# Designed miniproteins, single chains, continued (4): the designs that were tried, part 93

Each design is a single chain, and the fold is of that chain. pLDDT is the mean over its residues in the fold that is shown.

## One batch from the design tools (miniprotein)

Design m15429
Fold by ESMFold2-Fast:
Structure m15429 (fold): chain A 63 residues (1-63)
Amino acid sequence: MVGDIARALKDIPAPNPAFLGLKKGELVEVLREVDEDLWEVRSLTTGRVGVVGKSDLEILGRA
């Protein structure tokens, strides 16, 4: 959900600059839903913003 903190379930490569690369266990803030399968998120570790697949994230709760 938008405004929630989520955790990467696995190492995620960034195939291009629109996508955010994450390591397993890395925390992100969900900024918005791009479509039914993709979220725009901000890494809490690096502050970088990018797109990640919803299935690759576990929602932990409200930021």
Scores: mean pLDDT 78

Design m15430
Fold by ESMFold2-Fast:
Structure m15430 (fold): chain A 61 residues (1-61)
Amino acid sequence: TAESLAEVAKTLAENEDDDEFLKRGLRVAARAHGVELTDEQIEQVLEAAKAGDLEKARELI
């Protein structure tokens, strides 16, 4: 779900400092949750998650 993916994005952002690795991690997680995100959506979700804005991240999914 969008809520589960937003939580995954938050966890990735908290535990990883390589932006390329974060993007790949979220892309893999999205596929595992049955959600297809564009590269643009992945960037926006990670930016929201890094800011601690899970509501925004959820809206972008």
Scores: mean pLDDT 77

Design m15431
Fold by ESMFold2-Fast:
Structure m15431 (fold): chain A 106 residues (1-106)
Amino acid sequence: MKEDAEKKLKIYEEELKKNPSARTYAGIGNAYLELGKYDEAIKWYQKAIEMAEKEGKTLPQAYYNLGLAYYKKGDKETAIKYFEKAVEINPSDTDAKKALEELKKE
């Protein structure tokens, strides 16, 4: 429910003040995505990816969620690019593969 997303957002915002991490940024992005605030979700996922890269880690789920956010904003071309990136990092990502199949057939 949206109320649960708002509650999670407040928890992650408090965590951000104490010990920010790629997980914290991704969690904030997830909450905004659930609230339908796609521009905010995109900003926080980009921060999550940047933090993960500085830590020498990858976030395939953040790339998938970036694809979803862009798709919901009507930017199909950018959505396809992020779904392709998610599959490149995690070739077993069934959700990202399915999204690519649906978007590319049109």
Scores: mean pLDDT 82

Design m15432
Fold by ESMFold2-Fast:
Structure m15432 (fold): chain A 69 residues (1-69)
Amino acid sequence: NVEEARRLLEEAERLGVRGVVLRDVAAIQKAIELTQRARELAEEAGDEELAKRAERMLKGLQSTLQQLQ
């Protein structure tokens, strides 16, 4: 469901920003979870643009998590 994927990406973006600002590893891990789910839903729906956006966000969050550890 494209709408669910967008909602999850918006939530993940908010959690990711908060996690970076507060150095909250748990918040970034949750954002990664939501982004992975959003990517799966976007791919199932055939929305290549949304899937690419989710993949870029996932890579950014994973990179940030590595820097915090």
Scores: mean pLDDT 84

Design m15433
Fold by ESMFold2-Fast:
Structure m15433 (fold): chain A 57 residues (1-57)
Amino acid sequence: MERNRKLLKELIKNPSVPVSTVIALAVDYTAAVMEGDEELLRKVEEEARELLRKAQE
């Protein structure tokens, strides 16, 4: 959970990542937290990390 919050904040401050993409991840994150869906939480973390990697390239 904490990693997802950190990754979302990094995505928000990164101008290379579209705002719509960050919003979609935030929606998935909130849904996963409310449902207790650990797999969805991990999915959000992975997608956020991939977006940060692509922004670095």
Scores: mean pLDDT 74

Design m15434
Fold by ESMFold2-Fast:
Formats: sequence, structure tokens, C-alpha cells
Structure m15434 (fold): chain A 67 residues (1-67)
Amino acid sequence: MKIYVVYTPAAREEAEKLVEMIKKKYPDAEITLLEAPDRAAALALAEKIEKETGAKVFLAYDPALPV
């Protein structure tokens, strides 16, 4: 199974943690990390990947709010 994780630079640590979680659930999955410059670009890239490949896409574009 092919999985993509699209992230922004601010959420890179979250993307790495997400990859670790995905590997625990799907140890044989092919995981590809893709960096996008901002949230809008990340959303557009995720939509394009899902439309063109049918692969599962996870997004890490906003850091967790400290509140």
C-alpha cells in the first residue's frame, strides 16, 4: 500500500511522528514524505496525489495549538 505524508516546514516534526505511527499500523506500507511551502500548497498537492494515484494522503500543515 502506498501512503503519502504532505507537510509544511513548520510541521516537519509532526510529519515524522505521523510516519512512525503509520509504520506501526502498516509496517509493509511504502511511505513517501513530501514538503509543501504552505498549507494551501499542501492541500493542493494532497488533492492532486489522491486524484492521480488513488493513494492515501495524510496532512501535517498546522502545528498543534498550545491552548
Scores: mean pLDDT 75

Design m15435
Fold by ESMFold2-Fast:
Structure m15435 (fold): chain A 91 residues (1-91)
Amino acid sequence: SPEDFLEKGRKLLAEGKYEEAVKYFEEAIKQDPNLPEAYYLLGVAYLKLGEYEKAVEAFKRAIQIDPNLERAKEALSYAYKKLGKEEEAEK
């Protein structure tokens, strides 16, 4: 199920296996494209990999699905700061 892929991805993320975690979150999204937590965790994995533009896109999608997902908004701000986009981070 999408939830099973999320849980496996979370375990890999906790173990520092970021590239592997990305693949599990992508599979969760493939099964359920309206799952905001999958996009949030995908963004977190991309942050850990230094893939800041991909992290921004993942967090924006999480927020689009769930506008009240505060952790994704905070993570988006952080990703923008990493890109040197302080103006976007302050919004």
Scores: mean pLDDT 87

Design m15436
Fold by ESMFold2-Fast:
Structure m15436 (fold): chain A 76 residues (1-76)
Amino acid sequence: SMEEQRRRAEEEARRSYEELKEGLSRSTEKSMEAIKYAVLAVVARREGKDSSEYLEKTREYSEESGRIDAEILAKR
């Protein structure tokens, strides 16, 4: 029936929304970690300390966030 089709569409939309919300939350967390390490790298450089580890962490978290975003956009 049309009512069953509508209900299924609503349930599917709800699932899609929750999946998107979870993915965006994870991507945001990784992006925030990348920003944190980027700031720490700047501070380390200003203090004359080695920033290599912080730059590496910035890259790793940025790449992880990008992968999550790509998965969300790919909708597989």
Scores: mean pLDDT 84

Design m15437
Fold by ESMFold2-Fast:
Structure m15437 (fold): chain A 56 residues (1-56)
Amino acid sequence: KELLDKAEKIIRELLEKGFPKELAISYTAYELSKDYGISFKEAYKVAKEAFERLEK
């Protein structure tokens, strides 16, 4: 849940700056992977789920 909340915050900020959604998701995954020591693949799944939550 904490990872999802962090991912949503980063994605919102990037979208507000005019980043395309695919770049917002991949950049968010990179930051989560770096900050939390999880694999990029796992971080990407979290970032994509966070983006989908924002669209709901």
Scores: mean pLDDT 81

Design m15438
Fold by ESMFold2-Fast:
Structure m15438 (fold): chain A 65 residues (1-65)
Amino acid sequence: SAMEEELEKLLAGLVVRGLISPEEATKIAKLFREGKLEEALEILKKYEKDAPEIVKRIEEILKKS
C-alpha cells in the first residue's frame, strides 16, 4: 500500500543518516505490519531528538490508519 511504501522510505532515511541499523528498521517495519504501533513508536521516540521531522511524519501516517 502507499502507506507501507512511505513508511519504508522514512525508515530508509533513518538508516541513511546512520541513526538506526538496517536490522532495527526491519524490526520497526514488522511492528507496523503486526499493528504494534505503540511498541514501534516507543523505539522511534529514541530518535526524535536527531530526526524530529521523520518521527513526526511517521506518527502522522499512523494516526491516519
Scores: mean pLDDT 78

Design m15439
Fold by ESMFold2-Fast:
Structure m15439 (fold): chain A 65 residues (1-65)
Amino acid sequence: MDKAKEVAEKAIKSAEELGATLEVEFSGNKVTITLGDKSVSAQLLAVGAAVELELLGFEAEVKVE
């Protein structure tokens, strides 16, 4: 879905602006968002992206490494 990819791309770029690493993986109806940083700003960004993806009908999971 184009909107889901746009949400992912925007989140990845915003994370880069914060100096954080964010990875988004799509697998059917499941989306995994992986953070390489534990900062509050990066986590809020990942959670925001997860909520937007869930509103688009995906099952979103946020993982911090």
Scores: mean pLDDT 79

Design m15440
Fold by ESMFold2-Fast:
Structure m15440 (fold): chain A 101 residues (1-101)
Amino acid sequence: LRLVQSPASLTVPAGGSATLSATVSGDAPAPRVNWYRQAAGSGELELVGTVTGVQPGQVVTLTLSNLTAADTGTYFAGAGAGDEPESLVAWGEGTTLTVTE
């Protein structure tokens, strides 16, 4: 099981929307894929979304709307059995989102 995130980075104006993607690759299904936000300058991951029953080859998306500067950060997709980062068995490379004025 692997998660391939796209795009690597994007810049969006405040009030806009962004869609982040993670493709499940390999031959194993992911029972759960979680989206985490790591705020700029932070070592902490915050759970921001969850999708269950993900099949091989499926694209999992996180859509963020009405963006503010607080949405700026790196977003990671992780696959596993639980919501805690340490319970995850596969991680994506991350997507860096920058929200501009």
Scores: mean pLDDT 79

Design m15441
Fold by ESMFold2-Fast:
Structure m15441 (fold): chain A 70 residues (1-70)
Amino acid sequence: MEKEITEGILKIKAAVLKLVALKTEDLKEIEESLRELEELRREAEELGLEETVKYLEEVIAEIEKLKEEM
């Protein structure tokens, strides 16, 4: 139960950060979102949440691609 709740919270946080990054035109906000997502990825990895880690890696890649297009 605790692990499932943590996984849900991490995924929700990642989705919010992704939305913020996709809506902003400010490179600083994109960089801050990427940093927070990387912290969430490390937490998920430490907890052994393999599917959550994959999800976070995909979100990070999408935002990095957005940054490159700016």
Scores: mean pLDDT 78

Design m15442
Fold by ESMFold2-Fast:
Structure m15442 (fold): chain A 77 residues (1-77)
Amino acid sequence: KEKEVEKLFEEMEKIAREGHEALAAGLPDSVIEDLAKKIEEKLKRMAKILGVSLEEAKELVEKRIEEKGEKIREALE
């Protein structure tokens, strides 16, 4: 199950990157909304796998993005 959680996290990171590219390219809000829905679906899946609430899964992902995303944010700045 740990491999599934890691895969979901990697997929969410890729979607977030795609969202940044879409915003930079000036793509329609509908594209951003579709990407947001995909992230929500993966968060629900992660919550199920971990046996936690959706809110807890979101906090775990946000904390992990904060830890890894400092380097990603610095690279994007």
Scores: mean pLDDT 71

Design m15443
Fold by ESMFold2-Fast:
Structure m15443 (fold): chain A 65 residues (1-65)
Amino acid sequence: AREHFDQGIEYLAQKKYEEALEHLKKAVELDPSFAPALQFLEEFLRYLGKEEEIEKIRKRAEELA
């Protein structure tokens, strides 16, 4: 979870948005209780204009918790 979060931030710094998104989604899926990953993923999805995906991620995190 933390490893995927760190990798996601690294890809975002490199402007590799698709790779960043993949790793952030994986971080939330592996540890839904890790609030920083979920919060950052929601902000990133909002930045990308993918607001519908935010609702899906919230539901998925609740199901995995």
Scores: mean pLDDT 75

Design m15444
Fold by ESMFold2-Fast:
Structure m15444 (fold): chain A 58 residues (1-58)
Amino acid sequence: MLKASPALVAYLSERFSLSEAAVRNLIERSRSVDELAAALDLTPEQRAELARAIAELE
């Protein structure tokens, strides 16, 4: 399962104009980066950026 770290929540909230509560809910429902990207309706390019950002957040 993905972890709703404060850094990841802040990144997604700012990048996609979502509330922190909505982002935490999406992360908790998502089993993988691909499921999170699908829930956010991301393009393949945006999905690649998300995967990179998650890797950088450690």
Scores: mean pLDDT 75

Design m15445
Fold by ESMFold2-Fast:
Structure m15445 (fold): chain A 73 residues (1-73)
Amino acid sequence: SSLALVLARAEDEEAALEAKREASKVPGVLGVVLSGSDPRLVGAVFESLEAAEEAKERLSKVPGVTEVRVVPL
């Protein structure tokens, strides 16, 4: 099974923390982190591309999230 990475950009740290909380609720999540260099960037690793795509849909609905990308690993 191939892992997938979800990268989300938020307008501020508060929106990034909300995105981190929502990503952590998605089935198949393996880990979620805020970027140490930019607290508006959230990275999440998922057990499958399907779980990552579900996370992308959910995170795109979080107020203040401006971009969400899925990267197959």
Scores: mean pLDDT 83

Design m15446
Fold by ESMFold2-Fast:
Structure m15446 (fold): chain A 70 residues (1-70)
Amino acid sequence: MTLTAEQVERAAIRAAFEVPDEAHPALGAATRAVLAQGSPVSLAALEAAVRAHLSPEQAAIFLEHARKVV
């Protein structure tokens, strides 16, 4: 399973509505790290990047939205 840059951004925007504002810098860093790998991005690469930058709970929120946009 792979995501385009637009699908990654859409997942990040949706996750931003479910995480506190204090988590937004980390969410932005995770999103940039994913997009820096090029496009399309594998779900495994996205999972690795978001888990590196976000708490387990915040990463789960991002990954759920990423799975829904595919």
Scores: mean pLDDT 80

Design m15447
Fold by ESMFold2-Fast:
Structure m15447 (fold): chain A 65 residues (1-65)
Amino acid sequence: MERTLEEARRLLEEGRLDEAQALVDRSEAALQKAKEDNVYVDPQEFEKLEAEIAELRAEIARRRA
């Protein structure tokens, strides 16, 4: 997940917004699946991943506007 978010940020910096959005969506889906499967995840790490996803989504939306 972290590696996928790093790749999404790289694509965002390159202006490849559609590809960055796809990786962000994939990361969000993986996080949601972890919740559904009741997989133990460190609460601090989970919060960091949610924040990173939200920040990337906001920046993609801003660049599209």
Scores: mean pLDDT 77

Design m15448
Fold by ESMFold2-Fast:
Structure m15448 (fold): chain A 59 residues (1-59)
Amino acid sequence: MLEEAIKALEAGDYKTAAEYLEKAAKEGVISREEAERIELLAGVGDIERAIELLKELKE
């Protein structure tokens, strides 16, 4: 889920990234607040910070 979200962001597929983030939050892999923060960063074009935050949340 988080790896797929990172790959989607790197590919510019923000819709697929958002779907994986939503799934990760629903399954408790990340918090809802974390998912919303990453989606906000991607939405304002700060893709590098969105990816960095996802990598920090990944084991």
Scores: mean pLDDT 81

Design m15449
Fold by ESMFold2-Fast:
Structure m15449 (fold): chain A 85 residues (1-85)
Amino acid sequence: MKDVEVLLKAADAVISLADAALENPGVTPEQLRRIRRAAEGIIASLEKYREELKDKNPEMAEKLNEKIDQLRATVARLDAAIAAA
């Protein structure tokens, strides 16, 4: 349970970092790519916990799925910014 809570906080932190980076006119494409890699790593970890909890704790699995969707939306925004640069 504590590991999942840490990952959820890390997900929120990466989303906040991505938002701040996208608002920064001095951000480089390489900085955006680094944030994207961090987001993808967190998504992979959350997907593993989602699969483990799918049958044992469906409510938590649904919460993890919502956070994965939020992170994927953030990745899409980062991909659009990288492509535009």
Scores: mean pLDDT 85

Design m15450
Fold by ESMFold2-Fast:
Structure m15450 (fold): chain A 92 residues (1-92)
Amino acid sequence: KIVYADEEEKKRSIAQLKAVAKELGVSVEELVSKSLLELAELLLKRGYDEGFVMDVIRGAALLRGEELSEEEIEKIVEEAKERIKEEEEKAA
């Protein structure tokens, strides 16, 4: 069974995206213009927790007109984590 966010989760996700844009001093449009993978990597590197990053990715996808399943969002965050790990291993 494919699981999608409910109405409340969608509203929270958009609110979290707006909150992080304000915290970073950038526009929502600037964050939404990034790939979801780049956005996830940026937030994880800044120390945001995984659940918050998933909410922001969901919000960005929704503002692009994309409805992603929860599994697709989890895969994006996991790929971002692997990219960060590879970057750290290259620096060591």
Scores: mean pLDDT 80

Design m15451
Fold by ESMFold2-Fast:
Structure m15451 (fold): chain A 58 residues (1-58)
Amino acid sequence: MTPEQLELAKKLVEIYLKLGFSEEEAIERASQDLVRHFGLTEEEAREVAKKALEELKK
């Protein structure tokens, strides 16, 4: 994953969590946005979103 992908993923996950989505839902929604913006596979996008969530928990 690139730093740019991770940075966007952090912002997306944070936004979805603030909207009241669960961590799992935030990961799925952020993953869909990452596929759309970067052309990642759904699996790659999900891994980036998971990493973003873990970084936000620090």
Scores: mean pLDDT 84

Design m15452
Fold by ESMFold2-Fast:
Structure m15452 (fold): chain A 80 residues (1-80)
Amino acid sequence: MEHTLKVTSSEIKGNVATVKTVDEETGKEGEIIATENKDGKTSTVTIRIEEEDILLTSTVFSTSEEIVKQLEELGFLTVL
């Protein structure tokens, strides 16, 4: 099945970046939370995308931009 998740909002508050998504077909909401690590260079990411009951585990990224790119590469996130 094809997944089309769009970004509805993105917010950076202190050391935490939150990206909200919505499935265009079902209206289900997803959330991606990135917390900056103490080194200021990497982030711990928790991904929750409830399309087809898929939950992704935490991953480490150097920037919030890399989070968006990796989700696009996985086909779970489409920026409109």
Scores: mean pLDDT 58

Design m15453
Fold by ESMFold2-Fast:
Structure m15453 (fold): chain A 68 residues (1-68)
Amino acid sequence: KPTLEEGLNAFARKDKDGNGTVTLEEAKEILKELGINPSDEEIKAFDKDGNGTLTVEEFLELLEKLMS
């Protein structure tokens, strides 16, 4: 099982601008690197703003749900 710490480290690697957000594509790549294969629907469900990006908080909520 990946840890939340591993998820945060992977998020930081994809957050090129350091603004605390990643695109849905980058989020999918992070989760795949952690051995998780989420559906596009699962990722979109955590895009609360509908802007095509996830904040750190939204990403961690997604990771916790997928690890349940």
Scores: mean pLDDT 76

Design m15454
Fold by ESMFold2-Fast:
Structure m15454 (fold): chain A 87 residues (1-87)
Amino acid sequence: MKELENRALEEYTETLIAALREAGVPEEALELLRQAAEAAKAGDIEKATELAKQAFRAALAALSEAQLAALRERLRAKAEELNKEIE
């Protein structure tokens, strides 16, 4: 099931990155998210968790409250769209 887990993680990561990019999140925060997913796929859960926290922190710091609200709604819509595609 490692193959399936890696595929699911990669798909979620791409979904997050696409939604965040559309919302105007800086490339540096997106890169941290990608690195977190890569660390998780390599089995380095500690590094993955740390990088994911850094990515979210950077994204939150870069976005205003209004932009954060718009991002949250866009992420929810994108996640639902992906759930339909997976099915």
Scores: mean pLDDT 71

Design m15455
Fold by ESMFold2-Fast:
Structure m15455 (fold): chain A 55 residues (1-55)
Amino acid sequence: SMEVLILVLETIRDATRFVAERLSKSSNPKSQEYAEKSLKYAEELEKYIEELKEK
């Protein structure tokens, strides 16, 4: 169902943000780059989730 899909996507968004926050605090430049990219994708996913809720 659409409701289950939205719940799964919200879970992925939240998990991605959690991991990205941890990686952003690393002194490793590659970890910081991964964090930045992951946050960008989480933002794109959030926009898609809001679009799905309006349908």
Scores: mean pLDDT 85

Design m15456
Fold by ESMFold2-Fast:
Structure m15456 (fold): chain A 70 residues (1-70)
Amino acid sequence: MLISLDAAEKALVRLLLEGRISAEQATAAGRRLRELGPYVTEEQLREAALAAGLSEEVADELVRLAKSYE
């Protein structure tokens, strides 16, 4: 399934507002995702999250949240 950048960014904002990720992590992940274009795969979203310093559990939740915003 392809995930829109808009859905991925909404999921990042939600995790930031819930205190589950830092502003630095949200910014780093968002920047990586924007470089990939308007759509990403679930694997690309997960890889961007992990590269930004999110734990595997939080990265998996980010993917689930982003899919819910589609």
Scores: mean pLDDT 85

Design m15457
Fold by ESMFold2-Fast:
Structure m15457 (fold): chain A 68 residues (1-68)
Amino acid sequence: SAEAEEYLTKGLEYLGQGKIEEAVEYFKKAIELDPENRRLALLAVQYLRAAGHEEEAEELEKYAESLR
């Protein structure tokens, strides 16, 4: 959904600013809005991993799985 994509974009903005907790919160909101969209969850997790935030990426991955 457009709303889920907006939250994903906001999460990426926070990630670019080094605001990791805020980035994760917005990624969780994006996933909550479209929990069946596996691609959206995968992209959010991959962005966290690419930025070097493995622990947060693993937690987000588990969170996304819990919503199915």
Scores: mean pLDDT 84

Design m15458
Fold by ESMFold2-Fast:
Structure m15458 (fold): chain A 61 residues (1-61)
Amino acid sequence: SARAERLAARGKAALEAGDLEAAYAYFSEALTLDPSLGPELVAFARSLGREDLAAALESLL
């Protein structure tokens, strides 16, 4: 959904800025609306070296 995509984009921006708490909040809301975004968001977190966030997101799937 457009809302889930916007939340995912905000989460990616927050993670790029180093705001892990905001990134998790945006990503978990996006996954609640559209679980199909899971692999993309997990891969994005891993690409930035955030294995802890990637594991937390996988636990929601």
Scores: mean pLDDT 86

Design m15459
Fold by ESMFold2-Fast:
Structure m15459 (fold): chain A 77 residues (1-77)
Amino acid sequence: SRRDEVNAALAELTPEQARELMDVYQAALDGGVDAGRKKLEEAIKRAEKTYSPEEVEKLRRAGDVLLALAEEQLAQA
């Protein structure tokens, strides 16, 4: 399920990165998927300065799955 994909993707992240993605998810629920995407891209730009490309890719993948979940929840709300 989409929720299982989210849980699996979040498990690959540090607690700090997971918290940052929860902020992305909340932004998407409050302001729409585009607001969440903007916040995710800001988080990715910060991560690129500190983390390896492999770690950044894990963050991007987790963010994409989380935004897909948010979009599904908003589609009929």
Scores: mean pLDDT 81

Design m15460
Fold by ESMFold2-Fast:
Structure m15460 (fold): chain A 58 residues (1-58)
Amino acid sequence: MLKPLSEEEVKREIERIRELYEKGKTDVRSTVAAELLLVALAIEGNEEEAKKTREELK
């Protein structure tokens, strides 16, 4: 269980975003940029920013 960083959760979210893209969700064009941003922000300790970026992909 990751308390502050949620690094594992971030990696899972990236996989989910990729799945949506693979299913023909070309609408999610910011996937690549958000993927890098999510990982960087979460690892750095800015989970809130990472979460915000993830929601924007919606």
Scores: mean pLDDT 57

Design m15461
Fold by ESMFold2-Fast:
Structure m15461 (fold): chain A 109 residues (1-109)
Amino acid sequence: MLAGVRVTLKAKDAAELERKAEAALEVLEKHAEHIHAVVIGYNPASPAAVAAAERIAERLRELGIPTMVVGSASLPDNTVVIGVVAEEETAEALAAELRARGLEVDTGA
């Protein structure tokens, strides 16, 4: 059964956002073969969010993961939202590992 994991990367500045993006990428890359799709949301008016979203999308696409990037003016500056679709067992592992990295994670519903 497919399940969703949402990771919200909120940062005070570009450097913090870059560190959070790398932490998220380490976890996603580890489970890349079991991820079905990723959607990345960001505010196009935030240069740091644009740079982080593009880097994440490039890395995931290089791993063969279908990745969509969506601009949203409703998201804050220095914020990137990563939605992951995976098998339920993989989604649970992703959520646990992302939370262990101190990232904001929402699973389901």
Scores: mean pLDDT 87

Design m15462
Fold by ESMFold2-Fast:
Structure m15462 (fold): chain A 75 residues (1-75)
Amino acid sequence: SEVKKNLAKLYEEQAKFYESLADEARKAGDTERAKLALKKAGDYYLKASKYYQEAGFNDEAKRLKDKAKKLYEEA
């Protein structure tokens, strides 16, 4: 599904945005904001993973699911 692939890309872009916010917060010494941003990034990577899987992109789905797990462990 083209729609599901495009949704996966949009959620992946949102995840990257929150990773950038986490990096900014970490540099500013705001540990609480960094943790919240990492959790949000993980949530969006899981959404992207689900839509990639439904679109047939199983390798991308697995990569993003593993990425989300790593971000939750850092949060």
Scores: mean pLDDT 89

Design m15463
Fold by ESMFold2-Fast:
Structure m15463 (fold): chain A 69 residues (1-69)
Amino acid sequence: EKKKLEQQYVSAKSAADISGVGLETSRELAERMRERKSEEELQEEVERSERSYREAERLAKELEEKYKE
């Protein structure tokens, strides 16, 4: 069971790391697309990436706590 929790934690942590890169990419793309898209539309895209990243981090943290117990 602990080994399975460890694998789930590692997978969740990797997903969180990927989401973090996605967030940075969204911010960079928003900066580059400022002249082509509305500022409001770009902000919504960045906010979606932020929510995804926070959810992935929360899941990784929950699994880390279960693994550590």
Scores: mean pLDDT 77

Design m15464
Fold by ESMFold2-Fast:
Structure m15464 (fold): chain A 73 residues (1-73)
Amino acid sequence: SMDDQVKQAKENVKKNGLSNAESWESLGDALFNAGRFKESSFFYNLSSSIYRQQGKTDKAKEMEEKGRKALES
């Protein structure tokens, strides 16, 4: 189920550590697919912040746009 995908994404965050932007991105994606748009936006913005700290500006902007679209849903 979509909620099972959210659970798996949360487990991946715990395994990969809090500074892994890709894990937060995947959690945002799983939450968006589950219709949990406010939570999705929050974790996309968190992923964006970490990508920006890593100098991955294009990925950070992509996450900001995904977060914005989640709030419009």
Scores: mean pLDDT 89

Design m15465
Fold by ESMFold2-Fast:
Structure m15465 (fold): chain A 66 residues (1-66)
Amino acid sequence: LKEQWRDLLVKSARELGASEETIERAGEAFEAAPTLGEGVTRGLNVLEEAGIDSNEVSDRMQQAIS
C-alpha cells in the first residue's frame, strides 16, 4: 500500500546514488501527503531538486510493481 510505494521510492533513489539526507526528505514529503499519488509526486520532486533522475526512479518503481 502507501508504505510499500514509499519503500520502493527510497530503494530506487538509494540505487541511483541519492544521499541519506535526500532520501529522508523525500520520504518525509511522501508521508506528509494526503494521498498515495501526491506522496509519489512530492517524493519525486524532492529527488529531482537534489539532482536525482526522477524519471528513472519512477520507471524502477513501476517495474517493481508491474
Scores: mean pLDDT 81

